# Ledger of designs, part 50: designed miniproteins, single chains, continued (3)

Each design is a single chain, and the fold is of that chain. pLDDT is the mean over its residues in the fold that is shown.

## One batch from the design tools (miniprotein)

Design m9643
Fold by ESMFold2-Fast:
Structure m9643 (fold): chain A 138 residues (1-138)
Amino acid sequence: SELDKKLLEAAEKGDVETVRKLIEQGADVNARDEDGRTPLHLAARNGHVEVAKLLIEKGADVNARDKRTGLTPLELAILNKHWEVVELLIKNGAATTFGGGSGNTLADIAELYGDFELAKRVKELVEKYKDQVKDDTS
């Protein structure tokens, strides 16, 4: 819809006020562009923390995969080094495993790109939130 297109554009630009108004008008928080990217994908890719937080509060799927690359919002945030968005997504239940069955982690992706600092930072964030979740599941 026209509202959904405007929501995608506002999320990409980091326009929190416009995102809020469009959602209140009935825009789909999980709308998809031609590449299957959601508003949360676009906010995560561009490091728009406040937009990402608002979208999550309004029921955005944190684990949505785009159709072109199969990447999640978390994976896009990591690749673009938007650490506040990475931490926000992990706190809100973003999957930290890559490829579904082989045990590959997001840190393995960072190592493939040859970025030791990125790989280390991803591993530290995953470990931090893994322990917190484990204590809450008793």
Scores: mean pLDDT 78

Design m9644
Fold by ESMFold2-Fast:
Structure m9644 (fold): chain A 62 residues (1-62)
Amino acid sequence: MIKIAVAKYDYESSDPKVLNFKKGDELLILEEIDDVSVLAKNLKTGKEGIVLKSYLEIIGEI
């Protein structure tokens, strides 16, 4: 089940596996990787990468 979330904080990294985002960006959670990390897509930038669950507020499911 795909979830939609909003970023609670800004995050920037030079690691290409990690998703960069700004507070308020909407993200699709594509897959849960482990207890602390998800694979997500930033709907503003179209990029995919790893995000820490603690940085996200889940707002819905599609």
Scores: mean pLDDT 83

Design m9645
Fold by ESMFold2-Fast:
Structure m9645 (fold): chain A 154 residues (1-154)
Amino acid sequence: MEEARRLLERANELARQGRLDEAERLYEEALELLIRELGSGHPEVQLALNNLARLYAQQGRLDEARALYLEALRTFAVQLAAPEALLGLRPGSPEHRRFLGLVAETLLNFGDLLDQQGRTAEAAELRALAERVRSGEDLEATAERLRALLRRLE
């Protein structure tokens, strides 16, 4: 856990410095550690996938970035339907707000990737879902709409 976080912090610093290939290796190493310690469904794994997807988008590797956003958002679309039952997150807790923040950020970053691909309609739908996730309004219907959108984006 502490090692994977240090790798992610260092990868984020290298990415901001434009040292993209060094940031990539540290994101991959951090992702492997997080999957091994927490399992692939954990929100910190989806955060690492979102950060690596942003790095691939900055490298112009748009198909690889898209694959990682789709993977992260499939997991989030399950967890948004029942965040208390699946993650133990009490509605309105700091942890629940952090989780909704991560989902909304991943939706926006994937929207920005789709706009770079000229997919402006699907980008606008992802942004509308991100605002609903941030409000905490009808997370179950928001999860269903997200699943329906992800099936059109495959």
Scores: mean pLDDT 95

Design m9646
Fold by ESMFold2-Fast:
Structure m9646 (fold): chain A 93 residues (1-93)
Amino acid sequence: MEKVREGFELLGEAMDRLIEAARAADPQLAERVTQAKNEVSRAYRFGSVEEFLKKAEEARKIGVDISREIDPALAAEVERLMKEAIEKFKEAV
């Protein structure tokens, strides 16, 4: 499998699970997670490698912070999946 695809699959799993949980708690938190996810995809398509990796790291921080507010157990899983996604992205560039 292509490393970028693997990275986006891991990021999608983390962020989609968080969006589902956040939507039940606070729709604004779900919107913030959705925006962070979309910014990573945009930076991959139109930005530099540095910008893409920066947006991926920003999405990890946003995802972890929001998941801690909603479900601390989910926060650990989101951080794990996002770190794995970022490592896949780094391998691809």
Scores: mean pLDDT 85

Design m9647
Fold by ESMFold2-Fast:
Formats: C-alpha cells, sequence, structure tokens
Structure m9647 (fold): chain A 108 residues (1-108)
C-alpha cells in the first residue's frame, strides 16, 4: 500500500521503532521510495535513529545500498548530518558482512 509505505518512512524519520515494526507487519515495503527516492533507512539514518536503523537492516531486510535521487545512501546522509553512532554502526555492519557501500555520486 502506498499509504503504508509513506507512513513507514515518516515513522522512521520520527524514530518511532514500535510504529515502524507495526507497519512492516502490516505489509509496508521496507524498500519503498518516496518522491525524492528516499527509503525508511535514509530517513532514520539522516535523523540519527540508531535502533530504527538496526531494525530495518537486521530484521526487516532494508537495502543498505539504496540511493536517493541525489545518489546518496544512508551512510552518506548519516555522515552529512553528523550522526556518529549511525555512521559507526553502518560502517561496522558493512565491514563484518563483506558489503561494499556505494560512494556518494560524483558529478562528471
Amino acid sequence: SMELNKELIRAAAEGDLERVKELIEKGADVNAKDKYGRTALHAAAESGHLEVVKYLIEEAGADINAVDDGGYNALELAVFFGRDEVVMYLENYAYENNIKLKAAKTVG
């Protein structure tokens, strides 16, 4: 449902972990993108909501390499907004799971 997907991204931006879990259980698409190409993972990472970031990646199957319309992944947004705990978590998770994180889009 488009409505469930919009609510999921909003709940993730707000750090409402219980609401995020409820919406996923109701069938919200964890990898759904808004009109700017942003997922729930982007929203949680930008806002520094570490426990929501962990849930989305480890339990809900969020794509850690999803990029928004600007070409930014969750790690880049966390770095840009100074979300140090989220940055550390994402870098460590990618390293331990042999995931190559995509760099920010270079303007050619």
Scores: mean pLDDT 87

Design m9648
Fold by ESMFold2-Fast:
Structure m9648 (fold): chain A 73 residues (1-73)
Amino acid sequence: DLGTELLKAARAGDLEKVRELIAQGADVNAKDENGNTPLLTDSPVIAAVLLQAGADPSAKDENGKTPLDVIHA
């Protein structure tokens, strides 16, 4: 599933794979079993790409961090 692969790529910080999966029509708001979306990433560049593709910025990871917590240094 493209959404699951996008979640893994975003979490791994693999920007090239994230772009490839988005181009293939991956669901940028896909959730894993913990409710995590691809936007819950420690990479500001990946977060920006996902936001431009329509990702929901209100999502939080299992540590309670939002994309804003990562981007806003």
Scores: mean pLDDT 72

Design m9649
Fold by ESMFold2-Fast:
Order: structure tokens, then sequence, then C-alpha cells
Structure m9649 (fold): chain A 57 residues (1-57)
């Protein structure tokens, strides 16, 4: 994702956290990645969905 840096600034998370989230989504699926983003990164379900969609684009 060429947008990792933009997303990190927009949502208040680190680029390293977003790279980890992308890897999680690619390896274990979008559902588990979204649950992680909500539970462990403190994002809303809507924000988690938007970020994961953008990371996989």
Amino acid sequence: SARVEELAERYGVSPRQLEGLRTLAEQLGVELAARYAVRDLGLSEEEAREIIEALLA
C-alpha cells in the first residue's frame, strides 16, 4: 500500500501497526484483522473496515 503513511496520520496509528494489520488481513483474513484493529488498536468498526480496505487496495 502506497498509502500506509497517509493512513497512519489520518487514524493516529503507526505505519508499523498498519503493516502488521495488512499482514494479518492477508494471512488470516479481513474479519480477524478488523477484530484486532477494534480491540487492540482502539479503532471503531467503521474505521477498521476503511483502513483494511485501503491497505488491501
Scores: mean pLDDT 79

Design m9650
Fold by ESMFold2-Fast:
Structure m9650 (fold): chain A 83 residues (1-83)
Amino acid sequence: AEAKLKEAQELNEEGNELFKAGKYDEAAEKYEKALEIDKEVLGPEHPLVAASLNNLGLALQAQGKYDEAIEKYEEALKINPEH
């Protein structure tokens, strides 16, 4: 649904603002919510899901949660849209 995708975009934008403010835990929460919506609406292999995984990984890395960040980055790398 278009409305849910807009909500996910707004959550990612809020997460980006929180990340810039150094509020990495709150940013991660916003990115996780956006990721859940993207997976539900678009499926787990969509480029927007990969983007949300990368954003979450970056926030986790900034928190010092390196193992969790690597896991999210690896999930994003496995998402290869076939042309």
Scores: mean pLDDT 81

Design m9651
Fold by ESMFold2-Fast:
Structure m9651 (fold): chain A 63 residues (1-63)
Amino acid sequence: MEGLLAVASKDYTAKTPDELSLKKGEKVLILEEVDENHVLAKSLATGKTGIVPKEYLGAAGPG
């Protein structure tokens, strides 16, 4: 995997087509940092890619 693994710490609902909806506990792959508060991530549950706020993501363990 090319990115960093993270876990959604909270539920997040996408507000725009460019954003990714997340469920608490959902694993994502961080592909790129968009700005200081947002990343481009891929959901490992749905396979969808979109922008998510960094504050909704926590560190994931190895695996």
Scores: mean pLDDT 77

Design m9652
Fold by ESMFold2-Fast:
Structure m9652 (fold): chain A 83 residues (1-83)
Amino acid sequence: MEKLREYLSKQDVNAQDELGNTLLHVAALRGNLELVKILLELGADVNAQDKQGRTPLHLAKEVGNEEIVKLLLENGADENAKI
């Protein structure tokens, strides 16, 4: 994981793809808890919105990954964010 942290620290962790997804969106959707932890440690915007207004929290809830939902909420995710 150290190599991944080093790589991500050299990237804009809040960079968005063509659909407006950040790495945090992808990690939440995939259920990758370790990647979510690393991205939050690097200052990823927990409330970043894709082109449809979805946050990483929305994607984690859709997948049903309660551990990622809890982690995002502990890091300032707006649980009342409307999509």
Scores: mean pLDDT 77

Design m9653
Fold by ESMFold2-Fast:
Structure m9653 (fold): chain A 60 residues (1-60)
Amino acid sequence: GKLEAIALRDYTAKNHLELSIKKGERVEILEEVGKNYWVARSLSTGEIGIVPKKYLEFIE
């Protein structure tokens, strides 16, 4: 993807709108949602969901 990030730690989705991720997993950032969340696509599973910004770091 054009804008990618890496999971800094595991995150378990709390509802059907959120994305579960594992530490070291790469995601594509699709959209900003409010102050604290991204809509992201997992590059390993292709699933899309909301993930907290603090769990991700942008890749160069």
Scores: mean pLDDT 83

Design m9654
Fold by ESMFold2-Fast:
Structure m9654 (fold): chain A 60 residues (1-60)
Amino acid sequence: MPILRAVKDYEAKNEKELSIKKGELLELIEIVDGEYVLVRSLETGKEGLVPKEYLELVST
């Protein structure tokens, strides 16, 4: 299961996006386009879109 980590805080700009905190671990659900990925927070269980530049791959 691909695990991502937030490299910086991100605040959701609409209802489809997810707010994340630096250091938060997330599961990769789907790569949506060149800029956004669909993720689920392992801490909160919430899912949404996040710009991929805010995330780094930790494990596959």
Scores: mean pLDDT 82

Design m9655
Fold by ESMFold2-Fast:
Structure m9655 (fold): chain A 99 residues (1-99)
Amino acid sequence: MIDVEELKARIAAGEDVNAKNEDGSTLLHEAAERGDVEAVKLLIEAGADVNAQDKLGFTPLHLAALRGNEEIVELLKKAGADPSAKDKLGMTAEELRKL
């Protein structure tokens, strides 16, 4: 789980919210996959790239759609997420949601 208070402290200390881990995932990918609405809101406000792709081509929107979390899907779309972005298999977030 992402600790929201620890996340706030890390952002305030100048941590790059767009830094990628070994899987190419950002903190926004992790928050979307976990269904962590508060972390998603904080990361968007901190300037997170809502269209960042991990090593599988997944955006945070793809992960939110796979989880079925409509609140996070709405937040990401409002923040400028591209619903036409395709993963490594050529699938959009909307197509993944129908699985």
Scores: mean pLDDT 81

Design m9656
Fold by ESMFold2-Fast:
Structure m9656 (fold): chain A 62 residues (1-62)
Amino acid sequence: GKIIARAVVPLPKTSEDDLEFREGDLLEVLEEVDEDYVLAKSLTTGETGLVPKSALEEIGRR
């Protein structure tokens, strides 16, 4: 199933590959890129990008 995570901190867009989000936003985790980053999709904006794992709390699988 798909992994859904909640942002525990806001992330400003600092690179074109980064996903911008606000604290409390819901993200779908698409792929683990490395030990520190995932590729995720914002359920608020529909955009995809790189997200640090430390910014996310896993809340469910669907």
Scores: mean pLDDT 77

Design m9657
Fold by ESMFold2-Fast:
Structure m9657 (fold): chain A 121 residues (1-121)
Amino acid sequence: SSELGKKLLEAARNLDVEEVKELLEQGADVNYRDEDGYTPLHILARNFKEGEEEKAKEIASLLLENGADPTVRTTTDNGYTALHLGAASEVGEEALKLFESLGLDPDEKDDLGKTARDLIK
């Protein structure tokens, strides 16, 4: 349901590992997209901070194991994948390393032809 999908976005934003797990067990759509085309994986990649890498990795692994599609692009920004959003964040290098270790492709291009590496500050 859209309600479970919205709750999953909130759980990913809050880095709430237990809530993510419970919502996925309840059948939340792992690829639910908000009005801007953001999936739980996008929200996670954008919102984790320095010191939260372990929780971010656990949530990302749970999402990917449950069929999260890392190639989904936002409808805003420049058509960002989750890795683009992570790389553009304050933890860009850490996000890139974490998501590459989980099998996300750092060479995927946004609508402007930029890779995740091109967005690191």
Scores: mean pLDDT 87

Design m9658
Fold by ESMFold2-Fast:
Structure m9658 (fold): chain A 65 residues (1-65)
Amino acid sequence: LEIEVLAVLYKNGALSAKEIAELLGVSQATVTRTLRRLERRGLVERRGGRYSLTEKGIEYLKEKG
């Protein structure tokens, strides 16, 4: 799920947890837990109610996607 979350943020830009959940067909709780882990790792950042990829997140996706 981590790679899928990073990929939708790369393609769509800044998204809320609800929007990511709708795009991936998973629960918002699952997405929120995944985003929390990715944010802790510095791969995503939160601005207001939306999440976006960091430079580190883009580099990680390039290696793993």
Scores: mean pLDDT 82

Design m9659
Fold by ESMFold2-Fast:
Structure m9659 (fold): chain A 62 residues (1-62)
Amino acid sequence: MTKEEKKEIAKKAIDYLYEKGVITQSNYDYLKKNLDTLTDADIERLLAMVETVDPEFVEKLK
């Protein structure tokens, strides 16, 4: 997966988690500002959170 593809997936996951109220406004703002510096582990953690809320949606992100 390219760096650009990882950023796109992370962005969609962050937007989804905020829309569902899983993450706070401050966490949302922090993640969006630091999108370029997110590690693979950070992205995997975000996807795991999405999967606990909506496993069908997470499959569409992968």
Scores: mean pLDDT 78

Design m9660
Fold by ESMFold2-Fast:
Order: C-alpha cells, then structure tokens, then sequence
Structure m9660 (fold): chain A 106 residues (1-106)
C-alpha cells in the first residue's frame, strides 16, 4: 500500500526520532498509528526510537500501544528495530525489545 501519512503520524515519527515521550503519548491518544512508516525510509516509530537511542520509556510506550517489535523496514536490508538498536550500539533498548518478543532472526 502507498504510504499515506496523516499530520499525526508525521509528528509521531518526529517525536520517536527526538525521544519526546510526552508528545508521542499525546499523538497516540489522538489516534496516531504507532506502526506508520516514513515515506523515504520505511521506518516505523519503533525503528526510529531504537536507532536514535530513545529512552526505555518511549520504547515501552510504543510497544504498549501495539507497535510491531518485529516490523521490517520497507527497503534495502529489511531491518527490524532490534537489528537497528544493535547496529547503533543501543544495547539497553535491544534488551527491552527482546523482553517484548523481538527476535534477531525475525
């Protein structure tokens, strides 16, 4: 399906990249899709949080609201959030993702 981002989803992707937990929570309450994807990268909010080293609180918030912990990027490499966390040496987030059902081989 073509990526159709609402303003809510675009802001959620930004909040995830910036580690803004409070803004992410507000956007999710407004109905933002936690599994929305960036048009350019195919990254979900959870991919961005894992890659940029967001707080454990943000990662847990996304998972609690139905983020797919095994989502693959829709492009080259098909990376999962866990694979991006490990690649960027965010080992604390990798541990949280594994505790919530992430599989390095998914």
Amino acid sequence: APVVLTPLEAELLRAAREGDVERAEELIKQGADVNAREAETGYTPLHLAAYYGASAELVKLLIKNGADVNARVTGLGNATPLQLAIKNKNYGLAFILEKNGADINA
Scores: mean pLDDT 81

Design m9661
Fold by ESMFold2-Fast:
Structure m9661 (fold): chain A 60 residues (1-60)
Amino acid sequence: SVGTRALSDEQVRAALERAGLPLSLAEELRDDPSVLERRPDISEEQKARLLGELLEAQRA
């Protein structure tokens, strides 16, 4: 799991910006969290950055 606490849409968008990913992914992730893993156009490095940013938001 990417985290133990619910994140707001704004927190998810902020994490996406820091990871260098489109903000439109926030809506897609809300609808289908697995979509990120099914996107070959998103590198594993970007996915790792996103996970790190999401974890940081939950720890704040």
Scores: mean pLDDT 71

Design m9662
Fold by ESMFold2-Fast:
Structure m9662 (fold): chain A 119 residues (1-119)
Amino acid sequence: SLGDELLEAARNGDVEKVKELLKKLKEEGLDVNPVRTKPPFIGYTPLHLAAMYGHVEIVKLLLEALKETGEDVNQEVAGDVAPGITPLLIAEFYGHEEVVKLLLEAGADPNARLQAPPS
C-alpha cells in the first residue's frame, strides 16, 4: 500500500520517495500518517521512524503534511507494546538534536516525554 511505502521510505531516508508519496496520499485523500502493521516497528508512524533514524529533511516534510491535515505531532506508538512513545521521545533517546528542535517548533509537547505515570 502507499502507506506501507511511506513508512519504508521514511525509515530508509528516501527524501524524494517521501515527497512523491505525500503528494499522492494528499491527492487521493489518504492518511499521511499511516500506522505500521507489520514487523518490525508495529504501531510506528512515518514520523516515529524518521525521528528514530535522524532523517531531518523527512521530519520537515512529514511535519508540514501533519500541519496541513491537522494530525497530531504527539501521536504515540499504537498498541500496548510501547505506550507513551512519541516522535519527540524517540528523537531524544537516539540523540537527534535537530529533529528534537524541529518537533518542538512544530508543537510537540515536552511534557509528554519522561513523565512519571499518574499515581
Scores: mean pLDDT 76

Design m9663
Fold by ESMFold2-Fast:
Structure m9663 (fold): chain A 82 residues (1-82)
Amino acid sequence: KEKLLKEVFKKFDKDGDGYLDPEELRELLEAMGLKPGSEEEAEAVHELLEKGDKNGDGKIDYEEFISYFESLSEEELEKLLS
């Protein structure tokens, strides 16, 4: 499961900087089935940053990503890699 989490993180880390910024998080959430530009997407990005962004830099690192997304099933993670 952790290997799939790392692969999902790398897929959405477009800049390769080891962090997911708000735009990359939106792309991830859209891949999970959230509608682009919806209020639900904006709320989900806010929740991820509030829960995961321990440094207040407005980005999610790999450890913060795992903490939030480890609740996803392997099947859900594989869909994100499709």
Scores: mean pLDDT 72

Design m9664
Fold by ESMFold2-Fast:
Structure m9664 (fold): chain A 58 residues (1-58)
Amino acid sequence: SALDEELLRAARAGDVAGVAELLQRGADPNARDAEGRTPADLAREEGHDFLAAVLERA
């Protein structure tokens, strides 16, 4: 969905506020990109460790 795509993008960018808003709107924290990466995986790859931990618990 568009929300899931936006969540993956926000997680990669480290946009904590955007991630929180998208999760409130019903975005799936377990969504996967074309390579099978979750929002938590993308946040972790970019060094956003706190955001990755939050996403893993969502």
Scores: mean pLDDT 85

Design m9665
Fold by ESMFold2-Fast:
Structure m9665 (fold): chain A 75 residues (1-75)
Amino acid sequence: LEAKFKEFDKDGDGVITAAELKEVLESKGYKLSDAEVEGLIALADGDGDGVIDFAEFRTVMTNPDDHSFLKKAIE
């Protein structure tokens, strides 16, 4: 999980932005609009700041009831 988070956190600032998430997903073959990427962030972003920190990322990846596209795309 830490290795996956670092893969998305291109700037090493401890958060994943919509732009960073979009670039990684596109490099993996996923073609998403800016609105779709922002929607994925909103699903993980519990505090509404528009970025995903490591705690939010871990929550999404470890939630057994969450079959979100973000979890599936990162796996």
Scores: mean pLDDT 67

Design m9666
Fold by ESMFold2-Fast:
Structure m9666 (fold): chain A 59 residues (1-59)
Amino acid sequence: TPLLAVVTEDFEARLPRELTLKKGDKVEILKKLNENWWLARSLKTGEEGIVPSSKLEIL
């Protein structure tokens, strides 16, 4: 079962491995790398990258 989350506040990527997300976007969580950074895929764009877990609410 896909682990889905909603973005709770905007996040702007600063490094190539990071994923830019807007509040209200939905993502699939692919891997929890550590407590602070998760690998996610945007359901809107299909792009993958790491995002701060603090910007995500699991559905």
Scores: mean pLDDT 87

Design m9667
Fold by ESMFold2-Fast:
Structure m9667 (fold): chain A 93 residues (1-93)
Amino acid sequence: SEDFKKGVRLLYQGKYDEAIKYFEKALEKDPNNADAWLYLGIAYFLKGEYDKAIEYFRKALEIDPLNSVALTYLGLAERAKKAGAKPGELPTV
């Protein structure tokens, strides 16, 4: 969808809040769009809102359980939440 494509562009520009609005619009039209749930999760992850990121990655996996990107980000977000990682920082050991 055009809303999804705009969201992805905005995400790569670091405009996370604007990207989120476009991903939400894409999901209003197609709630089974696993990629839109995934990218919504990535946007919240990059904002450091790990609880919301985890919720949205789980939604992506309910639709596409073999999505390796969603599985990877889910693990990163769960680890970041437990470790108290800073917004935009990948958890490292």
Scores: mean pLDDT 85

Design m9668
Fold by ESMFold2-Fast:
Structure m9668 (fold): chain A 125 residues (1-125)
Amino acid sequence: APVPAELLNAKDEEGRTELHYAARMEDSEGRSLERVRELLEAGADVNAKDKEGRTPLHLAAYVPPGEYNREIRLEKVRLLLEAGADVNAKDDEGRTPLHLARESGDEEIVELLEEAGADLSAKRR
């Protein structure tokens, strides 16, 4: 279903957009992954920051302990990066998505973010 334009960049009490929640949610049917695609195709702000300075990429990169679907998480991270997510965005604690992925211990997300971060670091001479 098409995303209502009024929901694309609306922020709640936590400063989060629909894209933040779609990036954070884990489900067995991939509905949250489909929601990420719909929101990005509709022009959602991929780099929107919540009240803690976190972007949707921060939320996708952190895998909660004991509750993970690696395939869905990896695909969300790929979609956000392809949409122009800032791989080096820092939250209010100075953490990047890579720091959160390392904290969660998901090596495949770590590798994907390091590849994206290495390319950006090479351009900043």
Scores: mean pLDDT 76

Design m9669
Fold by ESMFold2-Fast:
Structure m9669 (fold): chain A 71 residues (1-71)
Amino acid sequence: MRKTASEILKEIGEENKGKSIEEINKAIAEYLGTDEKDFGDLVLLLAEKSFGKKFESDVEAFKAMIEEELK
């Protein structure tokens, strides 16, 4: 993988700066090819796709993304 889940999330956030949370969630869903609308579920899917494994929660997914950025 060339881009981490954190890098992708940052990129989407910067491109959608000043937009609503709903529009940011839509951009993430579009990137993932899903119809999910919940931010936590979208972050879980993004991290699972990036790491190739399941996470127990969105918090665990965020933690893994942060740890990857610190490598």
Scores: mean pLDDT 74

Design m9670
Fold by ESMFold2-Fast:
Structure m9670 (fold): chain A 60 residues (1-60)
Amino acid sequence: MGLLVRAKEDFTAKTPEELSFKKGDILEILEVVDEYHVLARSLKTGRVGLVPKSYLEEYK
């Protein structure tokens, strides 16, 4: 399993490449895409997409 992170805030995808999530959702980081985005999988839904790093914190 990759690095686990928790969503700090709700996020609604604005493009087909982005992943929507809710505050408290646990995501697995699959790849660091750029300075602002990671590719992640939602453990809740199994969906994969781009997520903004600023919305995430390391899962304790």
Scores: mean pLDDT 82

Design m9671
Fold by ESMFold2-Fast:
Structure m9671 (fold): chain A 82 residues (1-82)
Amino acid sequence: SNEDIRRLIKLMLLGKEEEALQYVKDLIAAGADVNAKDEYGNTYLLAVQRYGGAISDETYEEIINLLKEAGADENAKDKYGY
């Protein structure tokens, strides 16, 4: 959902990498639609790629791989075509 994507972004921007990783694991375990888009067209994958700069490279790769394994569309574009 829009709220879930926003929460993930907030955790990553705050450098809360362990909480961000656990949150993604919990969302996938709960059967969340990993291709759901927020009001800007951001998916979870796009959000991690754009806002994951404050987390470690190791945690970043783990989150990306979890989302891809859960069926995230790597070619998804936001509402601005990026």
Scores: mean pLDDT 82

Design m9672
Fold by ESMFold2-Fast:
Structure m9672 (fold): chain A 60 residues (1-60)
Amino acid sequence: MKGLYRALRDQPKAHPAMVGLKKGDLVEVLEVVDSEWVRARSLTTGEEGYVGAGDLERVE
């Protein structure tokens, strides 16, 4: 689902298409690709890329 989420774990930038995240970083989910992957923008770095949907927690 689109919206504001928090990273539940560190994600190194292992591939150019992935977004690099640290646990606790806030991200805006821009697009739900499938049940496992979303495209998100890091609010810490401004970088966009793919992240595992199960590694995000919705923040309100």
Scores: mean pLDDT 79

Design m9673
Fold by ESMFold2-Fast:
Structure m9673 (fold): chain A 66 residues (1-66)
Amino acid sequence: DDYERAFKFFDKDGDGVISFEELEAVYRDMGYTGDIEGMFKEADKDGDGVIDFEEFKDFLEARRAA
């Protein structure tokens, strides 16, 4: 599905989490110049410095609702 596809695209090392550097690299490669730090902070709900699959799904669902 779209969530699994997107998550695997961001999770470059396949460890099941997305770091800030991985998220930033992907969005920069896509030509996005907005607030990537703000996006990461919104997705990283527990503040542990990485985004797991469940946080990533919640983030995308919130973005689709907006």
Scores: mean pLDDT 73

Design m9674
Fold by ESMFold2-Fast:
Structure m9674 (fold): chain A 60 residues (1-60)
Amino acid sequence: GVEEAVALEDFTAKTDELLSFKKGDKLTILEVINHTAVKATNLNTGKTGLVLQIHIKLLS
């Protein structure tokens, strides 16, 4: 199944590779890249990008 996560803090991406989010945003995890990063879609914005795992909590 698809993994779900929630953003623990606000983050503004400074590069096109990184995903911007607000605290409490729901994210769908598409891929686990490594121990520090996942590829996710922000369900509030519809944008996809890389997210550092320290900024999110997994819900599934």
Scores: mean pLDDT 82

Design m9675
Fold by ESMFold2-Fast:
Structure m9675 (fold): chain A 65 residues (1-65)
Amino acid sequence: MSAGAERAFKAMDKDGDGVISYEELKTFLTMLGRTPTEEEIKEYDLDGDGKIDFEEFLKAFPQAG
């Protein structure tokens, strides 16, 4: 797994419950030069709880090399 993705996820997971909010994921993607829509964020939320787990977050992380 990418150490960068794990580090970013842990930084956003302020509650330590293994999930991040839609706003935290949107902020991360914006920092990477993306402008995600609410629908795009929701596609990563397979549980429908309004939270993104690490595996869902990893799909949003750029695959560079």
Scores: mean pLDDT 70

Design m9676
Fold by ESMFold2-Fast:
Structure m9676 (fold): chain A 96 residues (1-96)
Amino acid sequence: TEEEARIKEAFRLFGLKNNGDVTDLVIMGKALKLFDKDGDGYISAAELRHVMTNLGQNPTDEEVDEMIREGDIDGDGQVNYEGFVQLMHHYMTRHA
């Protein structure tokens, strides 16, 4: 399905090998659904913080602001799906 393809793409972009772990799929699925809860395809700073917290991260307000600046390709103070995936890949690569 389309959602399964998006989750698998997120795994690849996060540098995670597709190991078939149901737990990893559930976590990614929750993150994507949380991102798209309003159906607008964008995530605000507050929503980004919430997603990061649910993924086991505890970003500071300063770190969230930095992530928004890095992922905000449109200059509207929000991150779209592609920006979110790029942020997660960059964050995981540099801090893990």
Scores: mean pLDDT 58

Design m9677
Fold by ESMFold2-Fast:
Structure m9677 (fold): chain A 76 residues (1-76)
Amino acid sequence: MVHSREEILEAFKPYDKDGDGYIPAGNLELVLKSLGLYPTVEEIVEIVKEIDTDGDGRIDYYKLADYLLEKQKKEA
């Protein structure tokens, strides 16, 4: 299933209680499952490595949305 950027952003908003555009890395799997995505541990590690460049356990979900869209485009 192909999700729009807005659908991905809306799925992350409930986890962004600070309104700063970041979510805890520990919530990443839960949000992806809410989008109908079932990532492996290895896929989670790769997403965190790609997006969490600061290593602080905070995921920029705007970057994550763009990453997921690009990945869907390459698999099509």
Scores: mean pLDDT 74

